Designed miniproteins, single chains. Designs and how they scored, part 89

Each design is a single chain, and the fold is of that chain. pLDDT is the mean over its residues in the fold that is shown.

## One batch from the design tools (miniprotein)

Design m3100
Fold by ESMFold2-Fast:
Structure m3100 (fold): chain A 89 residues (1-89)
Amino acid sequence: MEEEIKKLREEAKKYRELAEEYRKKAAELAKKASEQKTLEEMLRLIGESLRYMGEGTEYYLKAKKLEEEAKKLEEEKKKEEEEKKLKEE
């Protein structure tokens, strides 16, 4: 269980980093869109920004699920340790 918790937390951290990267790209594209003089160029950049924002959100949700799984495993481990202490006394 300890190794599983560590792996889940490492994967969650990687997905969080990806989410941040994609959110930064979305923000940069949105800023570039505001600087465009033509509606076509603005709409294309807005579309790209929304796509990166969507992908970033998906990575964030994956990280959150992995963190929740790690937390559940930690809670189960604590309950097992408490039960063992009660049975050994």
Scores: mean pLDDT 82

Design m3101
Fold by ESMFold2-Fast:
Structure m3101 (fold): chain A 83 residues (1-83)
Amino acid sequence: LLERLRRAEREVIEIVEKEMGEKGKSMAEAIRDAFERIAELVRQGRLAEAAEELRILADRLREYAPKAAEIVEALADELEAAA
């Protein structure tokens, strides 16, 4: 799960930086902070709460980087299935 989470973080940041350009750098920092919190929840076995945090992040991304939001939503579904 942590490897899946780390991979999703890289993919999401890459998409956001490509789609938002210079403005994507600030969003990438916010995404890293969110994924760090989510990774901590996963380490604690709090998968349902981690999935909820991912859904909140996906909603935030949906307007600016819909492809990134889809990746985050898919990861949330995966964590809920594992909970």
Scores: mean pLDDT 81

Design m3102
Fold by ESMFold2-Fast:
Structure m3102 (fold): chain A 62 residues (1-62)
Amino acid sequence: GPMSEEEIEAALRAYEELMRLSGKSDEDIEAGLKKARELIKKDPAAVGEQLKGLAESAGIPL
């Protein structure tokens, strides 16, 4: 089913942690989270797929 706001925030925190572990700067992490939030607003039902796509483009395997 669709993710709750709490589940979306948890997924964003996991994505942030993955970016930190990959050695991204604070600026890159902020930009990545902003892009992820914009994609979630466009299609909340596909949030998992959008976050995976962003992680893959950042060089982080999910």
Scores: mean pLDDT 72

Design m3103
Fold by ESMFold2-Fast:
Structure m3103 (fold): chain A 61 residues (1-61)
Amino acid sequence: MEEAEKELEKLKAALPQLIADLGAEAARTLARREAEEISKKYGVDLEEVLKRVEEAFEEAL
């Protein structure tokens, strides 16, 4: 859980820069893919990770 949380926090922190560099649509696609990878790699619930990433993405817009 701690490693998954660390990766999720890194992704969330990167969202403003990803949006600036790639645009909102491409950044959202990448963030969703990273969330799926975190879920699979650490065995955390995909819907929970996606919800947290989507909330952070909306805050970054």
Scores: mean pLDDT 80

Design m3104
Fold by ESMFold2-Fast:
Order: C-alpha cells, then sequence, then structure tokens
Structure m3104 (fold): chain A 89 residues (1-89)
C-alpha cells in the first residue's frame, strides 16, 4: 500500500494538476493511509467541486485496490473536468 501511495504522490508532484484536484487526491491518499472510509459527506463535497460523483467513487475504488493505472486514469479525468469548469467561468 505505502509504495503504491508514494507512486501517486510522485505522479501528482510531476503533473501540472490544478490545486483543487491535487488537494482532493492528497486527501484520498491520507484517508487510505489512516484506514478510513470515504464518507457520504466527503463524496458530496468533492462532487460539488469536480461535478462527477462517479469519478470520485472510481478513483477511491482504484486507490483501495492498489490499481495505479486506473488511479492515474481517473486523476486525469478529474483534471479535465476541473479545466472545463474553469473555461465556463
Amino acid sequence: MEAFLKKIEEYIKNSDLSPRVRKIVLYLIKLAREGKELSEFDKGAFTVVIGDPDLVERLWEAIKKGDLEEAFKEIKRMEELDRKRLERL
């Protein structure tokens, strides 16, 4: 698990991710390290920020499974949605 989480942190550090996406992903990593579950409140809050409840759920599932490829894929989708939201402002 820890080696997996460190690889995601390295990806975030080397990627030009928005501050909001970076904070959300780091928070999910923190929950995973503490052995905590993603609450309905957290899921709702992240959905308001990102706009896709399924994406947050898929990213959390990928983190729980240790699926690096799927985690990176969902992080990229989250970044794309955040960029689209900014373009509409």
Scores: mean pLDDT 76

Design m3105
Fold by ESMFold2-Fast:
Structure m3105 (fold): chain A 74 residues (1-74)
Amino acid sequence: SSDMEKGKQILKKVKEYYKQGKVSEQDVDAVEEGIKLLEDAEKSKDPVEGAILRMKAHGTFLLAEEKLEKVEKE
């Protein structure tokens, strides 16, 4: 739940910066894919598969936060 909430907040920020031309479409797509990975993790019946999907999602969010830090530093 908190992971999904964080992912959605990152997506909101990335979409706002995309409207401003400060990030790429690929940056938005990566965060949207991370959210899908979390949704798939919640639907998974295999705890190992679920853990791998969450790890991949966290990786996409970490990269997005790194990019957001760069665009927010003026």
Scores: mean pLDDT 85

Design m3106
Fold by ESMFold2-Fast:
Structure m3106 (fold): chain A 81 residues (1-81)
Amino acid sequence: SLIDKIDELAEKYKVGASPEERTYIGVVAHEAKKALADPSLSYEEIIAALERAREQLRALGLEKAARFAEEVIELVREAAE
C-alpha cells in the first residue's frame, strides 16, 4: 500500500540521519499518512502541503528530510494517476 511504502521509505531515510533529520522525517511521514486518510483532502491539496513542507525543510538545511518529502510527493503523484 501507499502507507507501507511511506513507512518503508521513512525507515530507510532515518538510517544514518541526525536526531533532528530523523524527527522531521517522522513528522513528514505522519502528516502525509494523516492527510491521505482524510477523505476531505484532494491529492492536489496533499501534494501542495508536502511541497510547502519540503521548501521549509530545505530552508532549514534539513536536506535528508527535504529529499524524503520529495520522494513522498512522487509516491502520492503516482497514486493520483
Scores: mean pLDDT 88

Design m3107
Fold by ESMFold2-Fast:
Structure m3107 (fold): chain A 85 residues (1-85)
Amino acid sequence: MLELIEKLVEMLSKEYNLPVPKVEYEDEEELRRAAINAKVALKVLEMKKQGLPEEKIKEEAMKYGIKLAEEAGDEATLEALRKAL
């Protein structure tokens, strides 16, 4: 899982032209949140490349994030995502 998160973070840094952030998480919950956030961000980039409008991208990204949080049983991430709606 760590290697997957590192690859996703590296891809995000390249797409947004940002410096590669350090991936240092001691807590398994932090790693799960990082993985969910990385997957959601990749979905956003994919939708941007398809030329979808910003409102549609936000809606689909939120739905995808909620689905991933529910599947992971991460109540804290689910609450945070629902609050962002």
Scores: mean pLDDT 65

Design m3108
Fold by ESMFold2-Fast:
Structure m3108 (fold): chain A 60 residues (1-60)
Amino acid sequence: SMEFEELVKKAMEVYGMDERVAKLAAESILNGQDPYALADKLGLSNLERAKIEAFVANYS
């Protein structure tokens, strides 16, 4: 398993997420939270949602 800081770095460097979105994606993986529900609640764009979905699918 990957640590939070490593997941955030990968989300930013590989998926082009900003730090806020990267932290949310990393938290969803580590805490078992639904990344789709988090994206909707925060009003993220379809592009940002797709980045979160791809990242979680590869690292969860």
Scores: mean pLDDT 77

Design m3109
Fold by ESMFold2-Fast:
Structure m3109 (fold): chain A 96 residues (1-96)
Amino acid sequence: SMEKEKLKEEGEKFLEEAERTARRLIAEADRAAATGVDETRAVLDRIGREGERATKKEEEFLKKGKEAGKYATLGSAAIGMAQIYASSLRLGLENE
């Protein structure tokens, strides 16, 4: 696999999927926060696992090519933002 163009396409697909996953997880966190702290913690745990998968994909793409790595980094960042958001919701509930 010496084709940098295919790796770039794979990175772009990962970014699109990661952004969709991040939007879904943020919506799930909002719904969980309306229910309670335990439900919010459960969503945060799932976001953490998705973040671990995204970080591994980012490392793989960065090792394979600069352009593909750029898209993977943006995808990983999107999941990270969902985690920060869900953590903020959990902390708010714990202080009520």
Scores: mean pLDDT 85

Design m3110
Fold by ESMFold2-Fast:
Structure m3110 (fold): chain A 94 residues (1-94)
Amino acid sequence: SMVAEALEKIKEELKAYVAAHPDASAADVEAFLALVVSEILKEIKDPEDKKILEKAVGEMARVFREAYEVQGLSTAEAVEKGIEKLEEIIKEIE
C-alpha cells in the first residue's frame, strides 16, 4: 500500500528527528511532522489515499499531544507513543 509506505516513512523521519534533536520541543516536533506530511502528500495522487494518510497522521498527532499534555510525558516519550499508534494503523491497512 502506498499509504502504508508513506506512514512507515513518517515513522522513520520522526525517529531520526528526535535522535538528532534531543532538546526539541513538542511544537518543534509538530512543525517537523507538518513539513514531512506536506512533502509526502505531493507524491500521492489518489484523493482517497490522501484522506487515509491525513486521518492516520491526525490520530498519531492526537496520541502524541495527549501523551505530553495529559500524561505529562517528555517530548521523546510522547513521540514514541505516536509512533506506536502509527504502527497499529499500518498493520490495519496492510
Scores: mean pLDDT 86

Design m3111
Fold by ESMFold2-Fast:
Structure m3111 (fold): chain A 65 residues (1-65)
Amino acid sequence: SLMEEASIGVMEIHAIVMDKSIRLEKRGNEIFLTVEKVTPESEKAAEMIKKEAEKLGYKFHLYKE
């Protein structure tokens, strides 16, 4: 279901952040996300974070190292 998919996505994003695969910074109404380790999982997490940030009215900036 959509709710189960959302819950799994949140847990996956948490694991990626804890592994330091992505870095998040908030400056006012802007969110900056740096992908420290480019993998299919970290890119998927970055896309999900982007969608949620834009839904909440934030400006989203994505960087890859």
Scores: mean pLDDT 69

Design m3112
Fold by ESMFold2-Fast:
Structure m3112 (fold): chain A 66 residues (1-66)
Amino acid sequence: MEERKEKIIDDLAEELIALETSDDVNVQVAARLRIIGLEWEALVNGYSEDEIEEIRKEAVKRAKER
């Protein structure tokens, strides 16, 4: 469970970095679609809305710490 959560957080952080650092609309669209997919993966795997919010906050923190 924790290993899956860590992977989702890391994957979200990478997509958030791509959104923040890229001026390419195709990269931005691809990153947004992957973020949606990662949030759906978390939901399907039984994470609550509160846990998904924690995942988002941690992903944003990791993206900013880069």
Scores: mean pLDDT 79

Design m3113
Fold by ESMFold2-Fast:
Structure m3113 (fold): chain A 88 residues (1-88)
Amino acid sequence: MEKREKGKELIEKGKRIEELLRFLSSSNSSLSGTDLMKTPEGREIVAALRESVARVQAHRDQSEEERLEVGFELPKALIEEGKKLLEE
């Protein structure tokens, strides 16, 4: 399998999760109405986003800024892994 294609896919997935986390943080909106749930790729993104949200909720005793930082760790890790694959 092409490492370059996998790297690009991971970067795109991470960026998409980051965008959705920022959207939810600013608008306090539900994901139930999004077209993302209609595709297998979209469902994977939503599952990863729910994991990030669950981590934020587990740290509810911390400041809002600290909780958001924990939520952004997963998409940042995906982007970094993708960049690593593109450099190989």
Scores: mean pLDDT 68

Design m3114
Fold by ESMFold2-Fast:
Order: C-alpha cells, then structure tokens, then sequence
Structure m3114 (fold): chain A 62 residues (1-62)
C-alpha cells in the first residue's frame, strides 16, 4: 500500500521498528500496537493511517 510506504519513509520506520522484528519473526501488528509504538515518539496516527502502516508492515516482514 502506497500510503503505508510513504508514512514509513517519513517516520524512519526501519529505525523505530528495530525492537519489534528482533525476535526472529515479526509478530502481527495491529493498528493499536502501531499507535502505541509511535506514540512513544510523539507521533499520532489516524485510524486509516494506522491500518495502512499495519498492512504495509505485513508485506515487508519477509
């Protein structure tokens, strides 16, 4: 999803998710979990943005 890709680029998602995929397999991330992670960095996502990021992350976790 293009929106998820654009958000990941803007947020430096690779750096922010360094903790999440460190367990040998990326767990399924819900939009709620994404909000919690990004809230630690002061980033607030809309419901639609959180879903777009969750879908994009699922495709990137290979």
Amino acid sequence: VAEGEALARELGLHDMLGEAPGQGRAPPLTPEQLREILAKFGIHLSDAQARALAAWIATQSR
Scores: mean pLDDT 62

Design m3115
Fold by ESMFold2-Fast:
Structure m3115 (fold): chain A 75 residues (1-75)
Amino acid sequence: SAEDLLRELEELIERIESGELGNPAPLLRQLAAKAEAAGLHDVAARLRELADSWERGMSREQAVERLREIAEQLR
C-alpha cells in the first residue's frame, strides 16, 4: 500500500541521512518494485532514477532531498 511504502521510504531516508547505509541503490530498487506492484508507476520510476543517479555519484544530501519529495507525493 501507499502507507506501507511511505513508512519504508521514511525509514530509508533516516538510514541514509544517519550514514547507516553505504549503498541505498538495492533498497531503492526494491521500493520501486513495491511501488510498481501498488500501481504507483510515477513513484516507481522516480525511485529507479534515484538509484541510477546514486550509482553515478549523487551526494547523500541530494538523495535525501529527492526522497523527501517522493515521500510528499505519497501523502
Scores: mean pLDDT 84

Design m3116
Fold by ESMFold2-Fast:
Structure m3116 (fold): chain A 88 residues (1-88)
Amino acid sequence: MKATVLKAEKGEFLGKPRLFILVEVEGPLTDEQIDRLIEKLKEETGAKDVRVLFRLRLPDGSAFLLLEIEGENIDPEKAVEIVKEELS
């Protein structure tokens, strides 16, 4: 499996800092892989919460995933590395 981070962008919602990560995954993406990714992002980045905002599965088996990471001191580079490692 190969994952490409298309965008990682800091934002804010209701006065709370957010990091949005858009990922393209080559090949099948399972719920178990998403759950593991969310757990690892929480553990390794200190995120308060991690949410899947959008998931699209294409007919060729590829997928797009949009994540929202909530936390005050989230390192975007660290989050991107975790996404690539877990989905590779």
Scores: mean pLDDT 81

Design m3117
Fold by ESMFold2-Fast:
Structure m3117 (fold): chain A 64 residues (1-64)
Amino acid sequence: MSKEEQEKLEKDLYKEGKEMLDKGTPIEDVIRKIVDKVQASGLPSDVKSQLTTKVVTKLLDYHS
């Protein structure tokens, strides 16, 4: 997967997470959905970990 595809996935996950939070979905459920989607992505384990951390951190900052 290219860096561009990874950046697009990060943006898409963050957008979806924000939409869920705006609809009143609990942050715990949003984080779980993001983790599940990243794990299903077929990316290398190190990239999955980094992507998950970036998106989750942004969503927690947005929720605060």
Scores: mean pLDDT 81

Design m3118
Fold by ESMFold2-Fast:
Structure m3118 (fold): chain A 61 residues (1-61)
Amino acid sequence: AMERASAILAHARKVQEELDKQGKSMSDLAKELQRWAAEHAEELQAVGRALREEAGREAER
């Protein structure tokens, strides 16, 4: 049941390898990851929400 997390990590590595071979900048890597993140918005949105809840608790004091 950890399929999504595994797929996310594997995809990120492949994107990095491809951009690195092409001599792309970190900016280009970030743009490609942003595009991929949009395709997986549901999973990433859930993770982001959990992180915001933790940050919100910290920010109150």
Scores: mean pLDDT 66

Design m3119
Fold by ESMFold2-Fast:
Structure m3119 (fold): chain A 106 residues (1-106)
Amino acid sequence: MEEAIKYLRKAIEYIRKAILAVIRGDIESAREYLEKAREYIEKAKKVMPDDENLKKAIEYIEEAIRAVEEGIKAVEKGDILTMIGHVLRALGLLIDAERELEKVEK
Protein backbone atom coordinates (compact mmCIF):
# COMPACT_ATOMS: atom_id res chain seq x y z
CA MET A 1 0.00 0.00 0.00
CA GLU A 2 2.52 2.68 1.14
CA GLU A 3 4.95 1.85 -1.71
CA ALA A 4 2.15 2.14 -4.32
CA ILE A 5 1.09 5.55 -2.91
CA LYS A 6 4.75 6.72 -2.97
CA TYR A 7 5.15 5.72 -6.64
CA LEU A 8 1.85 7.38 -7.65
CA ARG A 9 2.89 10.60 -5.86
CA LYS A 10 6.16 10.55 -7.86
CA ALA A 11 4.09 10.12 -11.06
CA ILE A 12 2.00 13.19 -10.06
CA GLU A 13 5.21 15.21 -9.41
CA TYR A 14 6.56 14.36 -12.88
CA ILE A 15 3.25 15.27 -14.55
CA ARG A 16 3.39 18.68 -12.77
CA LYS A 17 6.94 19.13 -14.13
CA ALA A 18 5.66 18.16 -17.61
CA ILE A 19 2.89 20.80 -17.33
CA LEU A 20 5.45 23.53 -16.48
CA ALA A 21 7.61 22.39 -19.41
CA VAL A 22 4.59 22.57 -21.79
CA ILE A 23 3.80 26.12 -20.59
CA ARG A 24 7.44 27.10 -21.36
CA GLY A 25 7.27 25.43 -24.82
CA ASP A 26 9.94 22.89 -23.71
CA ILE A 27 8.35 19.91 -25.45
CA GLU A 28 11.44 17.65 -25.14
CA SER A 29 11.50 17.99 -21.32
CA ALA A 30 7.70 17.60 -21.16
CA ARG A 31 7.90 14.25 -23.01
CA GLU A 32 10.78 13.06 -20.77
CA TYR A 33 8.76 13.90 -17.62
CA LEU A 34 5.69 12.07 -18.96
CA GLU A 35 7.86 8.99 -19.63
CA LYS A 36 9.09 9.07 -16.00
CA ALA A 37 5.47 9.43 -14.81
CA ARG A 38 4.52 6.30 -16.81
CA GLU A 39 7.49 4.43 -15.28
CA TYR A 40 6.25 5.23 -11.75
CA ILE A 41 2.67 4.18 -12.64
CA GLU A 42 4.03 0.79 -13.81
CA LYS A 43 6.04 0.45 -10.56
CA ALA A 44 2.88 1.25 -8.57
CA LYS A 45 0.84 -1.36 -10.49
CA LYS A 46 3.42 -4.07 -9.63
CA VAL A 47 3.24 -3.42 -5.85
CA MET A 48 -0.38 -2.27 -5.36
CA PRO A 49 -2.96 -4.43 -3.58
CA ASP A 50 -6.47 -4.86 -5.03
CA ASP A 51 -7.86 -1.45 -3.98
CA GLU A 52 -10.56 0.61 -5.75
CA ASN A 53 -9.19 4.00 -4.62
CA LEU A 54 -5.70 3.17 -5.97
CA LYS A 55 -7.30 2.03 -9.26
CA LYS A 56 -9.22 5.33 -9.52
CA ALA A 57 -6.04 7.31 -8.71
CA ILE A 58 -4.20 5.50 -11.55
CA GLU A 59 -7.11 6.22 -13.95
CA TYR A 60 -7.01 9.96 -13.08
CA ILE A 61 -3.19 10.06 -13.43
CA GLU A 62 -3.34 8.29 -16.83
CA GLU A 63 -6.05 10.77 -17.99
CA ALA A 64 -3.82 13.64 -16.80
CA ILE A 65 -0.95 12.27 -18.93
CA ARG A 66 -3.30 12.20 -21.98
CA ALA A 67 -4.38 15.81 -21.25
CA VAL A 68 -0.71 16.94 -21.12
CA GLU A 69 -0.04 15.10 -24.43
CA GLU A 70 -2.96 17.04 -25.99
CA GLY A 71 -1.40 20.22 -24.55
CA ILE A 72 1.89 19.33 -26.28
CA LYS A 73 0.05 18.93 -29.62
CA ALA A 74 -1.64 22.32 -29.09
CA VAL A 75 1.75 24.01 -28.43
CA GLU A 76 3.20 22.39 -31.59
CA LYS A 77 0.28 23.95 -33.56
CA GLY A 78 0.77 27.35 -31.85
CA ASP A 79 -2.67 27.08 -30.18
CA ILE A 80 -1.93 28.52 -26.73
CA LEU A 81 -5.60 28.80 -25.63
CA THR A 82 -6.21 25.09 -26.33
CA MET A 83 -2.97 24.25 -24.48
CA ILE A 84 -4.20 26.21 -21.42
CA GLY A 85 -7.47 24.23 -21.48
CA HIS A 86 -5.62 20.89 -21.51
CA VAL A 87 -3.24 22.03 -18.74
CA LEU A 88 -6.18 23.05 -16.50
CA ARG A 89 -7.87 19.69 -17.14
CA ALA A 90 -4.62 17.85 -16.25
CA LEU A 91 -4.29 19.84 -12.98
CA GLY A 92 -7.91 19.02 -12.04
CA LEU A 93 -7.31 15.31 -12.72
CA LEU A 94 -4.21 15.37 -10.47
CA ILE A 95 -6.33 16.87 -7.64
CA ASP A 96 -8.85 14.02 -8.14
CA ALA A 97 -5.98 11.49 -8.03
CA GLU A 98 -4.61 12.99 -4.78
CA ARG A 99 -8.10 12.77 -3.18
CA GLU A 100 -8.25 9.04 -4.01
CA LEU A 101 -4.76 8.52 -2.52
CA GLU A 102 -5.83 10.34 0.69
CA LYS A 103 -8.72 7.84 1.10
CA VAL A 104 -6.16 4.97 1.19
CA GLU A 105 -3.90 6.60 3.85
CA LYS A 106 -4.69 5.61 7.48
Scores: mean pLDDT 88

Design m3120
Fold by ESMFold2-Fast:
Structure m3120 (fold): chain A 97 residues (1-97)
Amino acid sequence: MVYSAQQIIQKIQEIVEAIYRAAPKTMSLKDLYDLILDGIKKFLEETEVSSKTLQKIKETYQASTQQSVDQGKLTPEQLALGQQIIDLIEKKAKERE
């Protein structure tokens, strides 16, 4: 079974939200971001997704991030996390083809 780009984007958002809710208030931003990135990485490793689908996800996530920046809805820290997620998706796309 192959995940659609939209389904994977939704799962990534669910991982981010779950980790934000579960993280202790004393956790550093770096440790929080590392946990989020590890969660996303593990999910992507468990998915049967083509390189082409991962490239579409990257493009969609990048466009959505840019739109949020243009609207002033992202903090600099949230933008940095978004860029790291984009980089992780690109790396996984290249590893698969």
Scores: mean pLDDT 76

Design m3121
Fold by ESMFold2-Fast:
Structure m3121 (fold): chain A 88 residues (1-88)
Amino acid sequence: MRETVARSLLVAILVAPELGLELEFDRGTVTTASSNETFTVPIGPARRLSEEERREAVDRVVKTWGLTEEQVEEARREAQAQLEALRA
């Protein structure tokens, strides 16, 4: 579950700049509005992330949560597919 949340955060961090969005996180805490669930994930500084901070957040999530390169690539593919689905 939490590994899935970490992957979702990677997707969000990767997708947000493509959509012109900025994400704010409170110490890496993510609240899913639909399910009323809150997960805490170490993703870096608690606020809107700069490009450098996002890059470090991605690296920290991958390293701290032990995500594999395969899982990171899968997250990238999911992000791309979701963007295409939302546009089309």
Scores: mean pLDDT 57

Design m3122
Fold by ESMFold2-Fast:
Structure m3122 (fold): chain A 107 residues (1-107)
Amino acid sequence: PLADPALAAAAEGLRRLGAQANVPESTVLLTVRVLEVAAELLRERPSVRLSDLARRVGISEATLRRLLELLAELTAAAGRPVDVSPTLRSGVLTRAAFEALLAALAA
């Protein structure tokens, strides 16, 4: 289940990992917003199209794809790699893939 505590833990982990990797604070805040919006949409459905997620966040799909690649890089640097390639290839973020990202970020 997408619970507020899991999202909060992932957001804190993302801020920590982003600071360690010298990611701009604005990029970290935008990525946190992407996770918040994805959590809302995946509460109603088992998956979300990247185009719909990008539209809801108010960014381009290209920017969203770059942020997903950044999340993969940050989780790999933390020793908990998450493969985002299936999501990028299909253009669809599943609840299972999202939960894996939250778990990797929260650790």
Scores: mean pLDDT 87

Design m3123
Fold by ESMFold2-Fast:
Structure m3123 (fold): chain A 63 residues (1-63)
Amino acid sequence: SSSDRAALQKKIDALVKEAAALREKYKAMLEDPSTSAAAIAEVKAKIKAVEAEIDALNFKISS
């Protein structure tokens, strides 16, 4: 169904935008010497989770 594919694509687009924002935050955190290693690890884990969800949704669209 084209409607279901459109909904999945919209979700992927939102997640791609979220991943880009998290990557910019991650870069800024690495440049800030006051940022804790724990905080950096949390953002890195969020990036990995969002990218995994994008991959899973892309697989659903392609199947």
Scores: mean pLDDT 86

Design m3124
Fold by ESMFold2-Fast:
Structure m3124 (fold): chain A 63 residues (1-63)
Amino acid sequence: SAAARAEEEQRLNRALRYIADNLDRPVSVAEAARVAEMSPGAFSRRFRERYGRSVREILAAVR
């Protein structure tokens, strides 16, 4: 549903903001997934679908 998609998008956006707020230290995929309230596998898949980039690529690029 549209509501479920919006909720998922909000969770992914929270994880992205968490990464942005913690650029001074190593952030793991597992930490970001926890913030999104998802398993690491689901988080990695949904993050790529939403942003077109893997979360691992973003973590490597911003540090």
Scores: mean pLDDT 81

Design m3125
Fold by ESMFold2-Fast:
Structure m3125 (fold): chain A 94 residues (1-94)
Amino acid sequence: LEEELRRQKAKEEVNEYKKRVADLTSRIAELEAKRPRGEAIDEVVDEVAKEYNLTDEEKKQIRAELRREGLQTPEEVAEAILDLVNRIKAKKEA
């Protein structure tokens, strides 16, 4: 029972993560079609920071890490943003 509940929770978390990656990927691609990649990424980071109640310092950290990784596709950028948000939240709860 507990193992089935853990498997079901893991599947729901993976589905939520995939949906968020898809949503962010679509948003990044839409913005990149209208403006330079750096500005598109900065706008998406601002939107995500507002959604997750991140501080200005945490937004700066996310932007710095994204620039360091040299990511090439909107999907890679979306995944990196969500991973960084999750790491920042985990550090706050630790």
Scores: mean pLDDT 75

Design m3126
Fold by ESMFold2-Fast:
Structure m3126 (fold): chain A 115 residues (1-115)
Amino acid sequence: MEENLELVEVYTAENIKTNIGVTPEIYELVKNGDKEALIEKIVELARKQGEPEELIERLRELLEGASPEDLAAAIHMLRAGFSAADVILGLLRRKGASLEELRAELERLRALREA
């Protein structure tokens, strides 16, 4: 339990240092449940990272089933330099996807990037 507190402290310090996801705008969108605006911000960030449109379409489909809190977490991940593929796998894991389902999705995402 003490080791978990140390990890949380390190993670919090890094988030403060990088100024990731600490915008009032994102907080208000989550509070109001504005999933459409959150999804559009995620899609814009993924496009700016150079992800192919086919991968962005797959991301959008999965985001439609996510909570506003999960959408805010996805924005923070993309701003932190995680890929759209990392966001997709994270969303599937939170929905209870098995390791086999996650491996199959990772293989599909790799194929979309190589197409």
Scores: mean pLDDT 68

Design m3127
Fold by ESMFold2-Fast:
Structure m3127 (fold): chain A 92 residues (1-92)
Amino acid sequence: GKAEIEIELLRKSGKGSAELIIKASNLSKGGILESLAKINPDGSVEVEILKKKGEGSIEVEASNVSEGFKALIKIIAKGYEDNDSGEKKLKI
């Protein structure tokens, strides 16, 4: 099945940074990934894996659309075996 993605906003700053918890489930063969994503004002993203079961990956893209951190965030969760993917977009 397609990956399911949950996003929790932990914090954001008025200087274009944010921290998210991302939980991806239903990857290939019941794979699960939990990560902390740190989004910087230049649009770069640092991803720390907090928990992993099975195989899978996430990709996080951020576009800072204005001062005070109004961003479009795109998350892709990929399963290992079948290139199964789920996508979620979030406007902050």
Scores: mean pLDDT 66

Design m3128
Fold by ESMFold2-Fast:
Order: C-alpha cells, then sequence, then structure tokens
Structure m3128 (fold): chain A 56 residues (1-56)
C-alpha cells in the first residue's frame, strides 16, 4: 500500500520504491530496518515481522 511505500522512501531516502524491492538492496541497514519497523507498528497498530516487510 502507498503509506508503507512512503515510509520506506522516507527511511531509505530513495524514491520510487516498489513492493518487490529488497530493503537492503536499496541501501538499508539494521538501524534503518529497526526504525522502519517501529514506525510501521506505531502508525498502523500491527505486529510486523522482518519477513512481512521483505527484510530477511
Amino acid sequence: NDEILKLYEEILGVSPIKLDDNFFDLGGNINLRNKLVKKLQEKFNVDLTLEDLGLT
């Protein structure tokens, strides 16, 4: 969905991002991954795994 993709773009500082793009291939690291997961959990009230986000 667009809101998740926008959070990816904000955290990674790159745009555009597609749903099948890999977070680490886009220049992500452990700190950015943790920041993204926390923002998504707080904003959408969901329990997300790294696999749900394609972060493994």
Scores: mean pLDDT 66

Design m3129
Fold by ESMFold2-Fast:
Structure m3129 (fold): chain A 107 residues (1-107)
Amino acid sequence: MIDELAEAVREAVRLGYKLGQEEAVDRMLDAITRAFEAALEGNLEEARKYADEAVEIGKQLGPEVYEAMRKAAELLVKLAETGTPEQIQAARDSVARAVDEAVEEMR
């Protein structure tokens, strides 16, 4: 789950950057960060809200970014529902690392 979530976010970032949409990618990543923060607080409604916001930004960027972000959001929400705080934090750290690697590859 954690590796699949990180890979899905990485793919969305790579595709968004390839489209020249760095500002939209930054907004998508801010939404994902807010979703993780809500999940760590045990606020499932806010986690879903921010995950949905990330998906809507991805949808505006095109079908490939939408599919990657939809998969990431589904995995993040499932982790928020079923995961421990330690698992949620580990997923957040894995996603942050995957994003940094994707940004370096595309620059």
Scores: mean pLDDT 86

Design m3130
Fold by ESMFold2-Fast:
Order: structure tokens, then C-alpha cells, then sequence
Structure m3130 (fold): chain A 70 residues (1-70)
């Protein structure tokens, strides 16, 4: 399931994210058609290391979801 994929990604990240929070963020991003500016606070620096870690986590979720046909 998508929940299991998110938990796997969180485990690989060394516990940097709350699995439920990351899952909700991913769902919101999908509802926004991948528009990061709609899910982050106005003026957020997308080059910030913390945002880059979230982007890598999202990319891994998308990769695993596609591999599992989700």
C-alpha cells in the first residue's frame, strides 16, 4: 500500500520524517498536481537542505509507487 511505501522511505531516511506527516504531505502535493508552491508556506526557499530532503523522499515514494502499480 502507499502507507507501507511511505514507512519504507522514512526508514531509509533514518527517521527524519513522521510517516503520517509525510504521507499527508504527499497526498496534498498530488492534489496540487505537483505544485510545491501550493503546499509550502509562501516564500519558502526550495533550495533549503530540509526541503531538498523532502523532495528526495517524495521522489522515492513516486518511484516505489510506480513499481508497485499505485
Amino acid sequence: SLEEIVEEVVKKSGGLFDPEALLEFYRKLKEANGDWSKVLPAGTDLSHPAIQKVKKAVEEIEKLAKEKGL
Scores: mean pLDDT 79

Design m3131
Fold by ESMFold2-Fast:
Structure m3131 (fold): chain A 86 residues (1-86)
Amino acid sequence: SAPELRLEFTDDGVLHIDVTGMDDRQAELLKKKIQEVLDEHGLSDVEVIVTGTKTDGDPITDKEIESIARSFGQGLDASRRRRAAR
């Protein structure tokens, strides 16, 4: 199966990231990079939980993990801008 990424932000300020096709090491790397992005945006209070499910199929690369973290940062900036405008 193709790797899938699901993000859920709860009202309690917990960010749940569920990723298929990623092992524990890659999930830990993604968590670390997401925490770095949150720290850069002044959101150090946000708890990040990354759940990785290893699948026999297409492997995800470290570059793709970095791209996911970068896209998350861009999405976070856009969400903060919309909230400030409303």
Scores: mean pLDDT 68

Design m3132
Fold by ESMFold2-Fast:
Structure m3132 (fold): chain A 94 residues (1-94)
Amino acid sequence: ALEEAKKLAEEGVKAFEEGDYEKAVELYDKAIKLLEENKDKIDGADILIAKLYYLRGRAYAKLKDYDKAIEDYKKALELDPDFEDAKKELEKIE
């Protein structure tokens, strides 16, 4: 589960870098679901899931889906309150 989720996240980052934000969202969504389903078996799962919500939120912001971006940044901060990058992105959207 963890290795598959990491691979999906890496593929999502590549899609994001290539400007394919819809594909990035799809790949991050799959990685999030896989980690959430296996959360009890993964040490530090909350921090990893927070990172993925942040990355998906960034992709939603590029698609101008700001409502979904805000929701994802808030979930990232709920899972990792010290996630400075997620807080900064949320402040930019207002």
Scores: mean pLDDT 83

Design m3133
Fold by ESMFold2-Fast:
Structure m3133 (fold): chain A 75 residues (1-75)
Amino acid sequence: VPGLSPEQERLLRAAATIAPRLFRRLALEDGPAAELARFLNTLVRTLQIPVSAPVTEARARELRAQARRHADLFA
């Protein structure tokens, strides 16, 4: 997908699949970035998703921007 790294797409797709309501609230709407970071880090640990670094609040805001830009791919 143009503009999404494979790691970003994998994380966002896992989130949308496992908890679609929570994903919509935290990633597509304006939920707290700290909660989005916690949610994504929980998925990384639980599903053992390979990531280059832990999801910080700053990275969660970047992932939120990407999710909103590509919302059609997760609907």
Scores: mean pLDDT 78

Design m3134
Fold by ESMFold2-Fast:
Structure m3134 (fold): chain A 76 residues (1-76)
Amino acid sequence: SEAAEYVKKAEEAFKAGDEKAAIEYAKLASQLAAQNGDKEAVKRLEELAKRAAAEGKTEVAEQIGKYVREAYEKIK
């Protein structure tokens, strides 16, 4: 899905250390996932936020976590 493509871009940006791009791609992925009911894409973003938190990337974890919560609220 298009949401899955942006999740992949967010994951790649995070791995490259581009925290701003990771957050921006995660926002786009979450919005597309919410529109399409793509719970798998939202779960992948949730795992990315968890990984960011584990690595001490607090701002990335908080912003992506916010987008994940907003997406789940729309899909319910």
Scores: mean pLDDT 88

